# Designed miniproteins, single chains, continued (2): the designs that were tried, part 22

Each design is a single chain, and the fold is of that chain. pLDDT is the mean over its residues in the fold that is shown.

## One batch from the design tools (miniprotein)

Design m4742
Fold by ESMFold2-Fast:
Structure m4742 (fold): chain A 93 residues (1-93)
Amino acid sequence: SVFDEIETLSREAIDALRAGNLEQAIANLKRIVDIMESLRVPESFIRALVEGILLTARASEEDAERIMKELGLDSLTLDITDPDVAAYVVGLL
């Protein structure tokens, strides 16, 4: 099931973080985010799950910030090279 996949990916992300393998952790966390977004889970819930994983793995603040940014869960991290994102940001100014 999708929930079994999220559980497996969460465990693997924690193990990767504990091993210092940030690339593997980011890959597993991106897959979790993609699955949860496809199920229309609120961003606040996705963020809470990812933060819980990072906290459980005792990730440093610097590693946690980088991971949240790469997952697009940092609301200040927008890809302004995307024309639609750039148009949205300009519309806010």
Scores: mean pLDDT 74

Design m4743
Fold by ESMFold2-Fast:
Structure m4743 (fold): chain A 73 residues (1-73)
Amino acid sequence: REAELRARAAALAEAYERQPSIELLREALRVGEEMARLALERGREGLDVAEAEALLAEQVAEGEALIARLEAE
């Protein structure tokens, strides 16, 4: 699964380099979120998973808000 997400991220980066688009940015945001969530699942002892998940959700929301503003232009 991690290898699949990494391969997808690489493919998206290559596609974006060839033809930048907001759709590719949205897909990259989704892949990044899934990779980050997988990393949290693997965890470390002493990590506050709930706090880390809240920060991840906040970062995703900020990314989505940025994409929405770019689309509104």
Scores: mean pLDDT 68

Design m4744
Fold by ESMFold2-Fast:
Parts: C-alpha cells; sequence; structure tokens
Structure m4744 (fold): chain A 75 residues (1-75)
C-alpha cells in the first residue's frame, strides 16, 4: 500500500464518517441517534477505504480510527 493510497483512503473514510455523523436527526433519541450514526459512519468509512484498495481488516481499522478522531473533535 502506497502512502498516497493510504492518504486517499483516509480522506474518503473521513468524509464518509463526517457525512454520516452530520445526519443525526433532532427528533431521534440522543442515544439511538448516536448509535445509528456510529454504525452508519463505521460502515461507510470501511466501504470507502475498501473501495480505495484496503483489505477489509485494514479498512475497518482505518474507519474506526477516523470515527474516533471525528468524535473527539466534536468534544
Amino acid sequence: MSDEQLKKAKDNALKAVKDAVADVLPGESVDEALERARKIALDNGTKAAQDEGLSPKQAEELAKKVLDEVVAQQQ
């Protein structure tokens, strides 16, 4: 895996995670909305990284790291 491929995978995963988290609906239970957003964000981030050529395991690990970064930035 090249550094450019990893950067593109991370950028795509970050965008997918941010988009999913931004779609948290005001009418949902806070806990339910957060759990739904996290699941969708992880799934979308993993898919985006896999589409860039990462293995399923690497894509999931990258998506989890990106999700943790997004959550930390919102605090």
Scores: mean pLDDT 70

Design m4745
Fold by ESMFold2-Fast:
Structure m4745 (fold): chain A 86 residues (1-86)
Amino acid sequence: SMLDRAIEAARKALEEMAKKNGGKLTGAQYSAVARRALLKSGVPQEVADAAAQRVIELGNQKGWLTPEEAAEAARRGMEEALAKSG
């Protein structure tokens, strides 16, 4: 699906960002990367913003995130935003 492709693109972008920065980053750092990757994949701005916000919230709870944790948080944010839209 389009959603699965967008999430996979975000996951790859997050993994690349982690590799450049020693493996773990804050939610704020990952949220910016995830949001950009989702928008580039054609995800609506409202849904991409919800994904980014969920990554920030998880980062605030845990301190630093793995790219996998950030991708999972982004996915949950997208699913919640899409559920509210219909």
Scores: mean pLDDT 82

Design m4746
Fold by ESMFold2-Fast:
Structure m4746 (fold): chain A 68 residues (1-68)
Amino acid sequence: SMAAERELADNFLAAEVASAEEDVARGLLSPEQGARYIALLTEETARVRAGELSLDEGLARLSARVRA
């Protein structure tokens, strides 16, 4: 259901933002790398929340954009 996909997208966003911020704090990512990842993550999860994409499609797009 769209409600379930929205909940999964929100939970994924929260977990990945926390993980990226932790990696920056530990020196595993630069602040610029962390900010870029969070921005891309936020954009793709917003599309899933809006019902434009499934969660799987959003994650595939995120992965492709991170590698570009």
Scores: mean pLDDT 86

Design m4747
Fold by ESMFold2-Fast:
Order: sequence, then structure tokens, then C-alpha cells
Structure m4747 (fold): chain A 103 residues (1-103)
Amino acid sequence: SAKEKILEEAAKKLIEGINELLGEEIKEEEQIEAVIEEAEKEGLKREEVLKNIEENKTPEARAHMTVVAALEKVKEDEEKRKKLEELYREAVEEVARKLEALK
């Protein structure tokens, strides 16, 4: 569908922008570990988080996991954190704009 294509293209662009910002590609195992660690801070069980990841294999879910992992990597770098926030905001605004254009 047009909606799925918009989400996939936005997710890919966001992931590519994050990898460029970090100068490296965040591996799937690092993404999974970062999401589990963040969820455990909120009191969620590891098994429940892992099941949710397994059941939600969408481009947008991968983009979210990439953002979570990237936030951990840039937590002590205010300039990179600001750039990461800008990349995320631009992705959200682009999705909203393209979905609005489908109406």
C-alpha cells in the first residue's frame, strides 16, 4: 500500500542518516540489546520485549530500534544528540506530510 511504502522509505532514510551521523552501521544485535535495556528500565520483562520484537518486524520498528541504540551511543555528545533529534523530527514530519497528501 502507499502508506506502507511511505513508512518504509522514511524508515530507510532515517536509518541511513543515523548511520552517517555515527560513522558506522548499528548491527541488529546492538539494536535489540538497546531496546531490551531501555524497556527493563521501565519495568518490562526481557522475554516480553523479545517476543514483541519478534512479532513486530516492520521497517518503522527497525527505525525505532536504531534510534534507541543511537541515543545510547550519543548520550555524552550533545551536538550529535541534537542532530539525531533533528533526523527523527524530519522523518516524523515527512511521514505526516506524505500521509496527508494521500487524502
Scores: mean pLDDT 83

Design m4748
Fold by ESMFold2-Fast:
Structure m4748 (fold): chain A 71 residues (1-71)
Amino acid sequence: ALSVEEILARLREALRRAGFSEEEIDAAVEAAREAIEKLGPNAPREEIYAFLLSKGIPPAAAAVAASIINE
């Protein structure tokens, strides 16, 4: 299992490769950290995705984050 920091580092790289700005990446990484803290890293992908959308993260970025967290 990956540490929280390793998960967030993977997310940051994936979002950068997908063409998101550094500001969008920072917002998504902060929301992903909160999702892991509240739901746990083994939460269903759909629950993580819904949480990230509730934080205003764009659907494309939320989908990438939910996939990486739920690996």
Scores: mean pLDDT 83

Design m4749
Fold by ESMFold2-Fast:
Structure m4749 (fold): chain A 88 residues (1-88)
Amino acid sequence: MLEEEYRAAAERYGVSPETVRRLALEAAERASEAIAEATGVPRLAPEEMLDPEALEALAGTLSDEQKQKALEILSEAAREFERRLEAL
């Protein structure tokens, strides 16, 4: 499923699926670092940040205030990812 999402984005932006995956992992890494710093929970691997099950597990460890901060960070990372794809 994630692989199909990379292919769809690659077709939309005229880049390779490998480029989409690289930019997604870079955005995930920054989001993971920012969430760890803001909430004090251990940093997730970038691949785990792109896994819905891993994100559900992370959400289960957070307070409501920490969840709000994490959502803001994830929204910022998603916007940056889209901007970087658009700039290619």
Scores: mean pLDDT 77

Design m4750
Fold by ESMFold2-Fast:
Structure m4750 (fold): chain A 73 residues (1-73)
Amino acid sequence: SSSLKKKIEELEKEYEKLLEEIRKAKTVSELNDLARRASEVAKELGELKGDEKYKEELLNRVREAYLERAEQL
């Protein structure tokens, strides 16, 4: 439906914003909060699309961004 498509587009934009915020996180506490929020959005996107591979890809990107930023803090 057009409503579902709009929700997916909005969540995809939120996901990308959260990834950008992860890369700029200033503390471990902020990094942990942002990664949790991004993972929640990734899980919702996977469920809405019924696409397990897409969900795994989004979760992997969150993990990689988290680890890269954590090494700098």
Scores: mean pLDDT 89

Design m4751
Fold by ESMFold2-Fast:
Structure m4751 (fold): chain A 95 residues (1-95)
Amino acid sequence: MEGDIETLFELILFTAELAKENPLLRERVVKEAEEAIEKLKKGEEITVEDLLAIGVYLALKGELEKARKLAEIMVEAIKSGDLSKYYEEVLKILE
């Protein structure tokens, strides 16, 4: 499980570095993350791809500990097959 979390966190960091150099990718990630955060606040369903966008957005902001916690939640959500169980934990990370 640790290896899965590290792999996902490294993917988040790598995507954030790519987004720093690619304005179109950066704009897409920020937009997707903001839309996903608004959906979570409204109690609407989000996807694993929405969580990845939030993770990259946190890494772009330098919130690396929050991005790592989100990677941990994503691994658990994928293994459980039910992302909705983790919505409150994601919202707490975003505070």
Scores: mean pLDDT 83

Design m4752
Fold by ESMFold2-Fast:
Structure m4752 (fold): chain A 76 residues (1-76)
Amino acid sequence: VDELVERLNAAAEAFAADSDLATLSEAGEAISEGLRAYSKLEGGDKERIAKALAKAFSALLTRAVDLALERREKEK
C-alpha cells in the first residue's frame, strides 16, 4: 500500500509537470493499479489509496483545464 501511495503521489507530480511519455505512462499505470487496489482494500488502507487517487486525478484534471483555457485564450 505504501509503495502504491508513493507511486500515485509521483503520478500527481508527473501530471503537474512537463513530463516525458515514459513518466506519463508510469503515472497511468499507477492510477490503474490504485483503482484495482481500491476495489480490494478495506479500512485505513482503502482510505489512503482513495486520497492518493483523488490527488492524482485532481492534478490530471487541473492540467486538462489549464490546457483548455490556454487554447481558448490562443483563439481569442
Scores: mean pLDDT 73

Design m4753
Fold by ESMFold2-Fast:
Structure m4753 (fold): chain A 75 residues (1-75)
Amino acid sequence: MSEAERLLQTLVEEGALDAANAPAIIAAIEATKGSVAALMSRKDLPAALRTKVGAYLKENGGDATPLIETLRRRA
């Protein structure tokens, strides 16, 4: 969980994630089912967010579950 929490904190600090876009980002990550290619194709998401989340998914074998759970706690 700490890596997912750190990633989300970084995205908030960079302005890529806020309370207004969090629900859409959760839905988008769920829809990609861990596919980095599908995530990077989502032009409706901030570029910084796509890059950071894509890197996280690569390091975690496509498992977005900890990241999604962390995002849900912020909603």
Scores: mean pLDDT 74

Design m4754
Fold by ESMFold2-Fast:
Structure m4754 (fold): chain A 68 residues (1-68)
Amino acid sequence: SSRDLLTQAVEAAKAGDLDKAMALLRELADRLGLSREQLVRAAATLVEAYETGKLSTEELVEKLEKII
């Protein structure tokens, strides 16, 4: 499911596996018919908020689902 792909991408990014995270986000964008560049740009803003402690992992996933 789309949520499972988002969760996997977030966990890959947290583990430092950026190649895997990007591959999962591109698969999700293709599946939903979205621009890969647009999705990555929107996700980057949310990831920065997560890294600065403004969002939890669950909040990050929920907000990513909203922009998809």
Scores: mean pLDDT 72

Design m4755
Fold by ESMFold2-Fast:
Structure m4755 (fold): chain A 99 residues (1-99)
Amino acid sequence: MEEKIKEAKELAKEAAKAAQAGDIDKHSELVKKLIELIAELYEKDKEEAEKVAEAAAKVITEQHYKANDPSVEPVPKEDLVKRTKERLLGLAKKLAEEK
């Protein structure tokens, strides 16, 4: 669902901004909302949930690379996207199973 992908990207973006500002409470709240969004999709359409999680993971990864000191070698982008996507899906699946 394109609308849910856009919502997930915005939540990921705002969460990254909150983290960069040191607002841990806001960051945690936004991450929880992102996981809830993915969990709702996972119950209805697993494939769409995977697409949404991947889109969010890409945004999170871009923010991570943007914030990195250029004097340090970054973690491989593809690996970080994959791990972030798997983590988001894992948390969303667990939340969906607790209902």
Scores: mean pLDDT 74

Design m4756
Fold by ESMFold2-Fast:
Structure m4756 (fold): chain A 94 residues (1-94)
Amino acid sequence: MEELEKEILRLLSEIERALDEEDLAAFRRHMAELLGALQRYAEIDPELAIRILASLAAHFEAVARRYAEEGREAQAAASRDAATQLRALKEEVE
């Protein structure tokens, strides 16, 4: 579990960096990796995974609003897509 938690934290850092650098291809790749890691986490602790997925979905919704306010529409759209994917996975594991 500790190694999976470290992987999730690393992926979140890489996702944030990719958004800041406007590297949407890297963002999508790291988001796919994050969703896979969260799905593996849900197989071990589904209740905690559901809480993490809900928190991350809310986080990316907030990030999307911030980018939209700054006029950075591509990053805003990517962040909204991330929130949608996290919400969909949450519904699947519930």
Scores: mean pLDDT 87

Design m4757
Fold by ESMFold2-Fast:
Structure m4757 (fold): chain A 94 residues (1-94)
Amino acid sequence: MSKEEQLAEGKEALEKMKAQVKAQEKDEEVIKLAEEALEKVLELAKQLLEDPEDKEKIKELAKEAVELLEKLLEKRGAPQEVIEEGRKLVEEQL
């Protein structure tokens, strides 16, 4: 697939996921965190497709996405141990 086709498909999937979150969640703060996390994942995907050699920018976007996901999980009552384990796994891949 072309980079343009991959980005268009990703953006469409993102909008569907945002709509699903809004349909299932009543907490506006949870909805906002989920939307921000999804948008950061799309930015990371775009960076990987357009400039995969910019490792610093990739790490920055990945860290921001993880931080938003951690806040979302914490807001939903996920155990701190699960959040910490997830963080460690991401740090080992970067």
Scores: mean pLDDT 73

Design m4758
Fold by ESMFold2-Fast:
Structure m4758 (fold): chain A 100 residues (1-100)
Amino acid sequence: SEKRRELAEELLRAAREIAEEARRLIREVEEDPELSEEEREEKLFRIRLLIMELGGTHVLLVSMAKREKDPELKEWLERAARELEEEIEELRERLKRLEE
């Protein structure tokens, strides 16, 4: 139980860092009109990879929640998965606007 919570907390810390990096790159593309087309494409590609990595973490959290027998930890994992899903959707919408 405790070890599974610690693992999930570690996954969430890593996901938070990935999401912050994605947001930073999105802001750089949004705010810098002087970016070359090559620099813009490289940043957009990196944002796509980071969002994909967050998606992998989301799948793991959902799987952990489904298998969890401790109701408190299950609820915490379900909440964490929902919050990460919302963050991923926000990042996807922002990326879509940059690709238009």
Scores: mean pLDDT 88

Design m4759
Fold by ESMFold2-Fast:
Structure m4759 (fold): chain A 62 residues (1-62)
Amino acid sequence: SLRRWTDAGSGEVFELPDEPTVVIGPDSFMPFLWDGKRLTPLDMTQEQADQLEARMAAERAS
């Protein structure tokens, strides 16, 4: 299930899963880390963000 989240800093509206993951800002196209309680902007490249998302998915599958 997805929940609606408005980021207080950017005003962007996200649809966030119950599980921690990397999400892309729908208006900014910038990566953010969702930890299930907080959305944190990531100061990294798209490739680095994609790698982090893949690692988090692999850790959940373990």
Scores: mean pLDDT 77

Design m4760
Fold by ESMFold2-Fast:
Structure m4760 (fold): chain A 59 residues (1-59)
Amino acid sequence: MPLSPLQQVVQKAANAVLDGASLQEALDIIESAKPQLSDEQVEQARRAVLTVYDYVQAQ
């Protein structure tokens, strides 16, 4: 099943965080996808990435 643009962006940003990228680098991935996402989708992506980042930092 093809991933939605929102799911693709979240997965890419989350993978960057897991690979040791900074939170800012992960947020920049979302920023680069803004033309393909609604404002609500951008906020959803940011919240998802922050959740993943917090989880990684807790390890």
Scores: mean pLDDT 79

Design m4761
Fold by ESMFold2-Fast:
Structure m4761 (fold): chain A 71 residues (1-71)
Amino acid sequence: SGSAEAALAALREALAAGDRERAGEEMTKVVSAGAATGDLATIREARRLAAEAGDEELYQAVLRGLEQLEK
């Protein structure tokens, strides 16, 4: 849980900065840590933050990361 929360905070910073590469990496960490602990709420919040930032390019990058981890 702590690991997923830290990655979520880093994702917020990356999204605010427009750093798509960092946002993708932090989203991967959130999904990985959240899946390991069953913290679906943190995963959903991260996905929502990407959408809310209004950066479609970043949003697509994080969706691709989620799809990769699920497959």
Scores: mean pLDDT 72

Design m4762
Fold by ESMFold2-Fast:
Structure m4762 (fold): chain A 85 residues (1-85)
Amino acid sequence: MEVELTEEEKERFLEKVRKGIDYLYQIAKERNTVIKVTFYANKELLKAIGEDKVVEVDESKVEKHTFRAETPEELLKKIEEWIEK
């Protein structure tokens, strides 16, 4: 059964993701390149990341999500919409 994330857990994860996305897009702009983001994640792993916990990941049990966007704001919105499902 998938674990539902609390609003606080979602906020912690999204704050970390936002900072990471901003950094990646800064690098892409400076290097004149494109950044493509892929997540191998489930809701348990997202919760652990938000809490700064280390979790062993069984790759056979995680779903691969690939997000593509031209701006940090668009990418963050797509990730947020996926988490809220």
Scores: mean pLDDT 61

Design m4763
Fold by ESMFold2-Fast:
Structure m4763 (fold): chain A 81 residues (1-81)
Amino acid sequence: ASREEGLAACDEAIARLDELAAEARAAGQPEAALGCEIARGLAAIGRGLARITGDGELAVRIAERALADAEEALRRGELPK
């Protein structure tokens, strides 16, 4: 994957994670919202790595992992701590 493909993947993941965090907050699931916000941070790190190193493949993998982490947080629903 190119740097631009990696940047695009991370930007898409960030937008999706912001949407999921807002939906979780509206649903009264603060733990799931926090999980999505943490995953957003991971996607932002992936974006920075693609920008600095040019490793688009790594950035895509980080974006995919961030989305998977958010899906797990949402599946758990309300996780106390």
Scores: mean pLDDT 81

Design m4764
Fold by ESMFold2-Fast:
Structure m4764 (fold): chain A 78 residues (1-78)
Amino acid sequence: SSVQEATDLANELYDANRRVFRIPEELKPHFVNEVVEQVKEGLSPEEAVTRVFWNAYLQWASRDQKEPLVVDDLKLAK
């Protein structure tokens, strides 16, 4: 299913990139959940994971980078 594909892709991309922009391991389920929610809203797994990942990167890049991302940083804004 698209949800399973999104879950697998989100886990893979998170694990590959968590060290790059300091995503805490505790946020992994929240990252995966946001990707799944975007797929439920009609995005493809690849589009959903790309948008959630890019948003997380921009949230990280917009701060002084001293602190890791928090749950709210992973949510796509309306």
Scores: mean pLDDT 75

Design m4765
Fold by ESMFold2-Fast:
Structure m4765 (fold): chain A 94 residues (1-94)
Amino acid sequence: SAAEEAKKKEQEELVEKIEERAIERLEEEGGDAEAIREIVDLRRKGLEAQKAGDEESAAEYAARAERLAREHPEEVERFVEIARELAEEELAKL
């Protein structure tokens, strides 16, 4: 339904805002924000490809994101911690 699509869009926009704020905080702390930005961009492109029915491109973007995540495990861990804290703050406002 239109209401379910609107809710999904609001959730996607909230996730993007949390990711952007988490990247900014990681950068402020001296972490490798560029690696995380690339991982996030690849995941977003993968989701867009999946929505378009392009399973091959979606798989390629997912594989590239996973490879970068394995190369930057400490940055990924810290990004996830920051993103979780920011998500909890946003949920507390609801």
Scores: mean pLDDT 83

Design m4766
Fold by ESMFold2-Fast:
Structure m4766 (fold): chain A 69 residues (1-69)
Amino acid sequence: FEEWLKERIRYEVGQRVDASEEVIDKAVDEAFEKARELYKQGKIPSFRELVDYAIELAKKLKEEEEKRK
């Protein structure tokens, strides 16, 4: 679950967002935190929902990283 799913989400995010590995890893970790929140409510997020959330977060984190450059 965890290792395989994180790797798949990382792959999808990497294809849509040209960001550092650090940014992508942070986005994936945050997506899993979101999944845990939904899981506590008895809802299991779809792979698509996790990927979409991670992509949105990666874009936000990338913007912040670029401002630091």
Scores: mean pLDDT 75

Design m4767
Fold by ESMFold2-Fast:
Parts: structure tokens; C-alpha cells; sequence
Structure m4767 (fold): chain A 96 residues (1-96)
């Protein structure tokens, strides 16, 4: 069902964001980029499930947000970790 797929996407996003946390800690920007690409793909799928269609403006916003996070992780890894911790907490609350 759509709801089961939505929950699967949320659980997978949570797992990927936890891996992003470890990539930021390690300074592994190549791994972080790969994880962000997978997250953007899953968030696009989630948006299509919610809206019933692709939204190019939302897709562009998701890509811009990923680029911003990659830059933040390079310049301010502690700030990037704080953002990830907040997002992980929000996802955990949504899944519970």
C-alpha cells in the first residue's frame, strides 16, 4: 500500500541519515555525496506518493538542500551534525 511504502521510505531515510552522521564525523565527503544522492531519490519518491505527480520545483529544492548540506559539512561539520541530529529525532518521532 501507499502508506506501507511511505513508512518504508521514512525508515530508510532514518538509516541513511545515521550513515550520513558517520560520514560527516569521518570527513568522508565522497560517501556523504553518495548518501545525499540516495536521500534525494527517496525524498522525490515520497513526494510523488504524497502529490500523485513529480514536482520540478520541489526536486530543485531537494537538490539545493543537499548541495547546501555538503558545503556545510565541509565548512562546519559540528553544525552539520547538529542539523542531522535534529532531523534524525524528527524522523524517529514520525516512525513511532
Amino acid sequence: STEERRREILRRLLALKREMREAVRAGDLERLRALLEEIVRLEREGAVLHLGRPDPRLEAALETRAEFFLALAREDPEGALAMLDAEIARLEALIA
Scores: mean pLDDT 87

Design m4768
Fold by ESMFold2-Fast:
Structure m4768 (fold): chain A 102 residues (1-102)
Amino acid sequence: DPRALTEAFLRRYEKEVEEARKSGDKQKLAEALIGLAVAYFFLGEHQKAIEYLREALDLLKSLPTVDPVLALNLRSAAEFMYNITQDPELKEIIEEAKKLLK
């Protein structure tokens, strides 16, 4: 059941977000928030997905150094969601994510 699998991934990323918030690991928190956003998107919760991508972007922008794979994952998630929704907020997230490696 694809919905049951997506809900299992949602629960996993919710736990990873909780653990990262408790530890103060901002990169781990951003990684977990990107996963959570993707899970919410596949459940049809598009506004929650965008909110979690925005939170992940803001966290990465606050860091002195960003993992290039994490920056690429954020951009790729936002690009995938934009191709489906055409939401202008996702276009803004894509443009800001491109700046994370500069």
Scores: mean pLDDT 85

Design m4769
Fold by ESMFold2-Fast:
Structure m4769 (fold): chain A 89 residues (1-89)
Amino acid sequence: NREEEERRKLEEYRGQAQALIDYGKDTGNKLVAELGELMLQAVEAGVPVEKLEEIDDRFIEKVKKAKTLAELDEVLKEIIKEIEKLLNK
């Protein structure tokens, strides 16, 4: 059912957000922790998972092409900005 699928996607996003927070704190990568915290804030604020998936779709190619931590950090900053825009609507 669609409601069960939406709930599963929401739980997956929450799990991914928490994993990013934990990873960022364990490794000292503040941007990864910030991304995870914003993802968690977005789902708790009732932002539809579809809106978060639209952001993922826009940035997936940049994430895949990132060969260094510096390049990944720049992509993460862009993703953070887009999620912040959804929260500030």
Scores: mean pLDDT 77

Design m4770
Fold by ESMFold2-Fast:
Structure m4770 (fold): chain A 80 residues (1-80)
Amino acid sequence: GPAADVAQAKKNAADAKRNSLEGKELLKTNPDDASALNKGIGLLLQGMGLGYEALLLGERSGDAEAVAAGKAGLAEAGGS
């Protein structure tokens, strides 16, 4: 139901942000390590997927706060 979708959207947005921060940190601390680069890029891509899922769940809920959380999560994951 909408309440469950709101909760899941917020969780996925938080997870998207966490993956984005972890991925960026790996790239920053290991810029010349191909293995760390591949792992960091993988985390950034996973974060993008989680952010997109959060946006979809927010839209399905009809709740403006959940939509905003999803948009923020996607922007954090996909942002430079």
Scores: mean pLDDT 79

Design m4771
Fold by ESMFold2-Fast:
Structure m4771 (fold): chain A 88 residues (1-88)
Amino acid sequence: ITPEQIQRISELLKKIDEAASKDPELLARLEAVARELEPELEERREELREDPEKALKTYLEGLKKLAEAISDLPAAQELKELVDEILA
């Protein structure tokens, strides 16, 4: 993963956050996905801390799932495509 890709992820997440701040339904959808992901991350917490590459992959997979849940947003569609490129 490159610094440019990290910056792009940050910019897309900021756009999603700005959209969610104006749309309570979108915020609720994001919170629902976060709640689904939390148990998986907690169970794998020790494994992820011992393997930085696996931690990064898990983070990117989580971002993809989040983006798919709100795919009606252009920023989310771009985030999904970027994550798919990084994971390839």
Scores: mean pLDDT 74

Design m4772
Fold by ESMFold2-Fast:
Structure m4772 (fold): chain A 98 residues (1-98)
Amino acid sequence: SILEEAIRLLEEAIELLEEALEEKDIIKQIGLILRAMGLLIDAERLAEQIEDERARELILEAIEKLRQAMGLILQGKYDEARELIEEARELLEEAKEL
Protein backbone atom coordinates (compact mmCIF):
# COMPACT_ATOMS: atom_id res chain seq x y z
CA SER A 1 0.00 0.00 0.00
CA ILE A 2 1.00 3.67 -0.32
CA LEU A 3 0.91 3.97 3.49
CA GLU A 4 3.26 0.97 3.89
CA GLU A 5 5.71 2.50 1.36
CA ALA A 6 5.64 5.90 3.16
CA ILE A 7 6.34 4.14 6.50
CA ARG A 8 9.22 2.16 4.89
CA LEU A 9 10.84 5.38 3.57
CA LEU A 10 10.53 7.09 6.98
CA GLU A 11 11.97 4.06 8.82
CA GLU A 12 14.96 4.19 6.39
CA ALA A 13 15.32 7.94 7.10
CA ILE A 14 15.34 7.20 10.86
CA GLU A 15 18.18 4.65 10.35
CA LEU A 16 20.22 7.27 8.44
CA LEU A 17 19.65 9.89 11.17
CA GLU A 18 20.68 7.40 13.89
CA GLU A 19 23.88 6.75 11.88
CA ALA A 20 24.40 10.55 11.62
CA LEU A 21 24.15 10.85 15.44
CA GLU A 22 27.17 8.49 15.79
CA GLU A 23 29.18 9.99 12.88
CA LYS A 24 32.27 12.03 13.88
CA ASP A 25 33.10 13.32 10.36
CA ILE A 26 30.94 16.40 9.67
CA ILE A 27 31.00 15.90 5.86
CA LYS A 28 29.78 12.28 6.24
CA GLN A 29 27.17 13.42 8.81
CA ILE A 30 25.85 16.04 6.35
CA GLY A 31 25.75 13.36 3.61
CA LEU A 32 23.61 11.09 5.82
CA ILE A 33 21.25 13.98 6.66
CA LEU A 34 20.88 14.89 2.95
CA ARG A 35 20.04 11.25 2.10
CA ALA A 36 17.43 11.22 4.89
CA MET A 37 16.02 14.53 3.55
CA GLY A 38 15.50 12.91 0.12
CA LEU A 39 13.51 10.09 1.75
CA LEU A 40 11.34 12.63 3.64
CA ILE A 41 10.55 14.42 0.34
CA ASP A 42 9.53 11.08 -1.26
CA ALA A 43 7.43 10.14 1.80
CA GLU A 44 5.67 13.56 1.75
CA ARG A 45 4.71 13.02 -1.93
CA LEU A 46 3.29 9.60 -1.03
CA ALA A 47 1.41 11.11 1.94
CA GLU A 48 -0.60 13.30 -0.50
CA GLN A 49 -1.96 10.02 -1.99
CA ILE A 50 -3.00 8.50 1.37
CA GLU A 51 -6.83 8.57 1.41
CA ASP A 52 -7.15 7.87 5.16
CA GLU A 53 -6.95 11.30 6.82
CA ARG A 54 -5.67 10.00 10.19
CA ALA A 55 -2.91 7.92 8.53
CA ARG A 56 -1.90 10.95 6.40
CA GLU A 57 -1.78 13.22 9.50
CA LEU A 58 0.44 10.70 11.37
CA ILE A 59 2.85 10.42 8.40
CA LEU A 60 3.08 14.21 7.96
CA GLU A 61 3.66 14.71 11.71
CA ALA A 62 6.43 12.05 11.64
CA ILE A 63 8.06 13.88 8.68
CA GLU A 64 7.97 17.19 10.61
CA LYS A 65 9.53 15.55 13.72
CA LEU A 66 12.35 14.11 11.57
CA ARG A 67 12.96 17.49 9.86
CA GLN A 68 13.28 19.09 13.31
CA ALA A 69 15.65 16.27 14.39
CA MET A 70 17.89 17.01 11.35
CA GLY A 71 18.26 20.64 12.43
CA LEU A 72 19.09 19.57 16.00
CA ILE A 73 21.78 17.12 14.77
CA LEU A 74 23.42 19.95 12.77
CA GLN A 75 23.39 22.07 15.98
CA GLY A 76 25.02 19.23 18.00
CA LYS A 77 21.84 18.82 20.13
CA TYR A 78 21.92 15.04 19.90
CA ASP A 79 19.75 14.15 22.95
CA GLU A 80 16.94 16.45 21.72
CA ALA A 81 17.28 14.93 18.21
CA ARG A 82 16.97 11.39 19.66
CA GLU A 83 13.75 12.37 21.46
CA LEU A 84 12.18 13.63 18.19
CA ILE A 85 13.31 10.48 16.32
CA GLU A 86 11.60 8.36 19.03
CA GLU A 87 8.41 10.46 18.74
CA ALA A 88 8.48 9.89 14.96
CA ARG A 89 8.83 6.12 15.56
CA GLU A 90 5.76 6.15 17.84
CA LEU A 91 3.72 7.98 15.16
CA LEU A 92 4.75 5.35 12.56
CA GLU A 93 3.73 2.49 14.92
CA GLU A 94 0.31 4.16 15.36
CA ALA A 95 -0.01 4.47 11.55
CA LYS A 96 0.77 0.71 11.16
CA GLU A 97 -2.27 -0.10 13.37
CA LEU A 98 -4.63 1.65 10.90
Scores: mean pLDDT 91

Design m4773
Fold by ESMFold2-Fast:
Structure m4773 (fold): chain A 79 residues (1-79)
Amino acid sequence: MLPKSVAERLARMESGEEEFTLMDIAVLLLALAAEKSIPNSEVTDEEIDRAVALERQFEAQMEEAGISLDDLEARFRLP
């Protein structure tokens, strides 16, 4: 089971109550992947699927705006 703070944030992002950025999605997915790698992790495949679905929704929204994920990554990885 996800930590309460992470679960609540995921629920708010899914419901549209909280606006999120690519960085917020990346941090959430990284946290889920790290938790899943721990032996006897309580993170379920369904919780990961929910985060992946949210990422896909964000990607679709960015594509409609004419912004690619590569363009966003380049802008955040400033030299």
Scores: mean pLDDT 63

Design m4774
Fold by ESMFold2-Fast:
Structure m4774 (fold): chain A 65 residues (1-65)
Amino acid sequence: SEKEEALLREIREEAERLGAKFEFSVENGVVTVTVRDEDVRRATATLILASALAFEYGFSLKVKD
């Protein structure tokens, strides 16, 4: 959907800005974040950002390691 594409685009742009290593997917109102970054601070910042964006778009967040 347009909403899913917009959310994924925004998440990817922000994570690229942070230099964070991640995998993102959106399906059925759920954003799944797979943490690939070894830097705990960048990983935490990315998760906070992804959570905030998911909430703004009305999606739930699921985290994988």
Scores: mean pLDDT 79

Design m4775
Fold by ESMFold2-Fast:
Structure m4775 (fold): chain A 100 residues (1-100)
Amino acid sequence: ALEEFRRLGEEAIRLLREGAELAYETDKEAGEILREGVRLLQRGLEDPERFAELASKALALANEATVRVYQIDSDAGNRLAALLAEASALISRALETLAA
């Protein structure tokens, strides 16, 4: 159970880290915001009881970063939005694993 939760969460973190690098290439502030989101999600993997709360905060920061990137470079913003959508789906599956 915890092994599957960690696998899904680690996959989501990988996607958000990829997104942070993409965001940094477009806007340093957006990159820093998304990196903070990655840190919160990592903390959530280390503390499953707080995962839902921390993941929600991480996704909010990722959305903020995506909006900033999109306003500067629509192509980069669309790519970041796709990564965020995929990460969000993995986070949802991780939450389902904890609820079981």
Scores: mean pLDDT 88

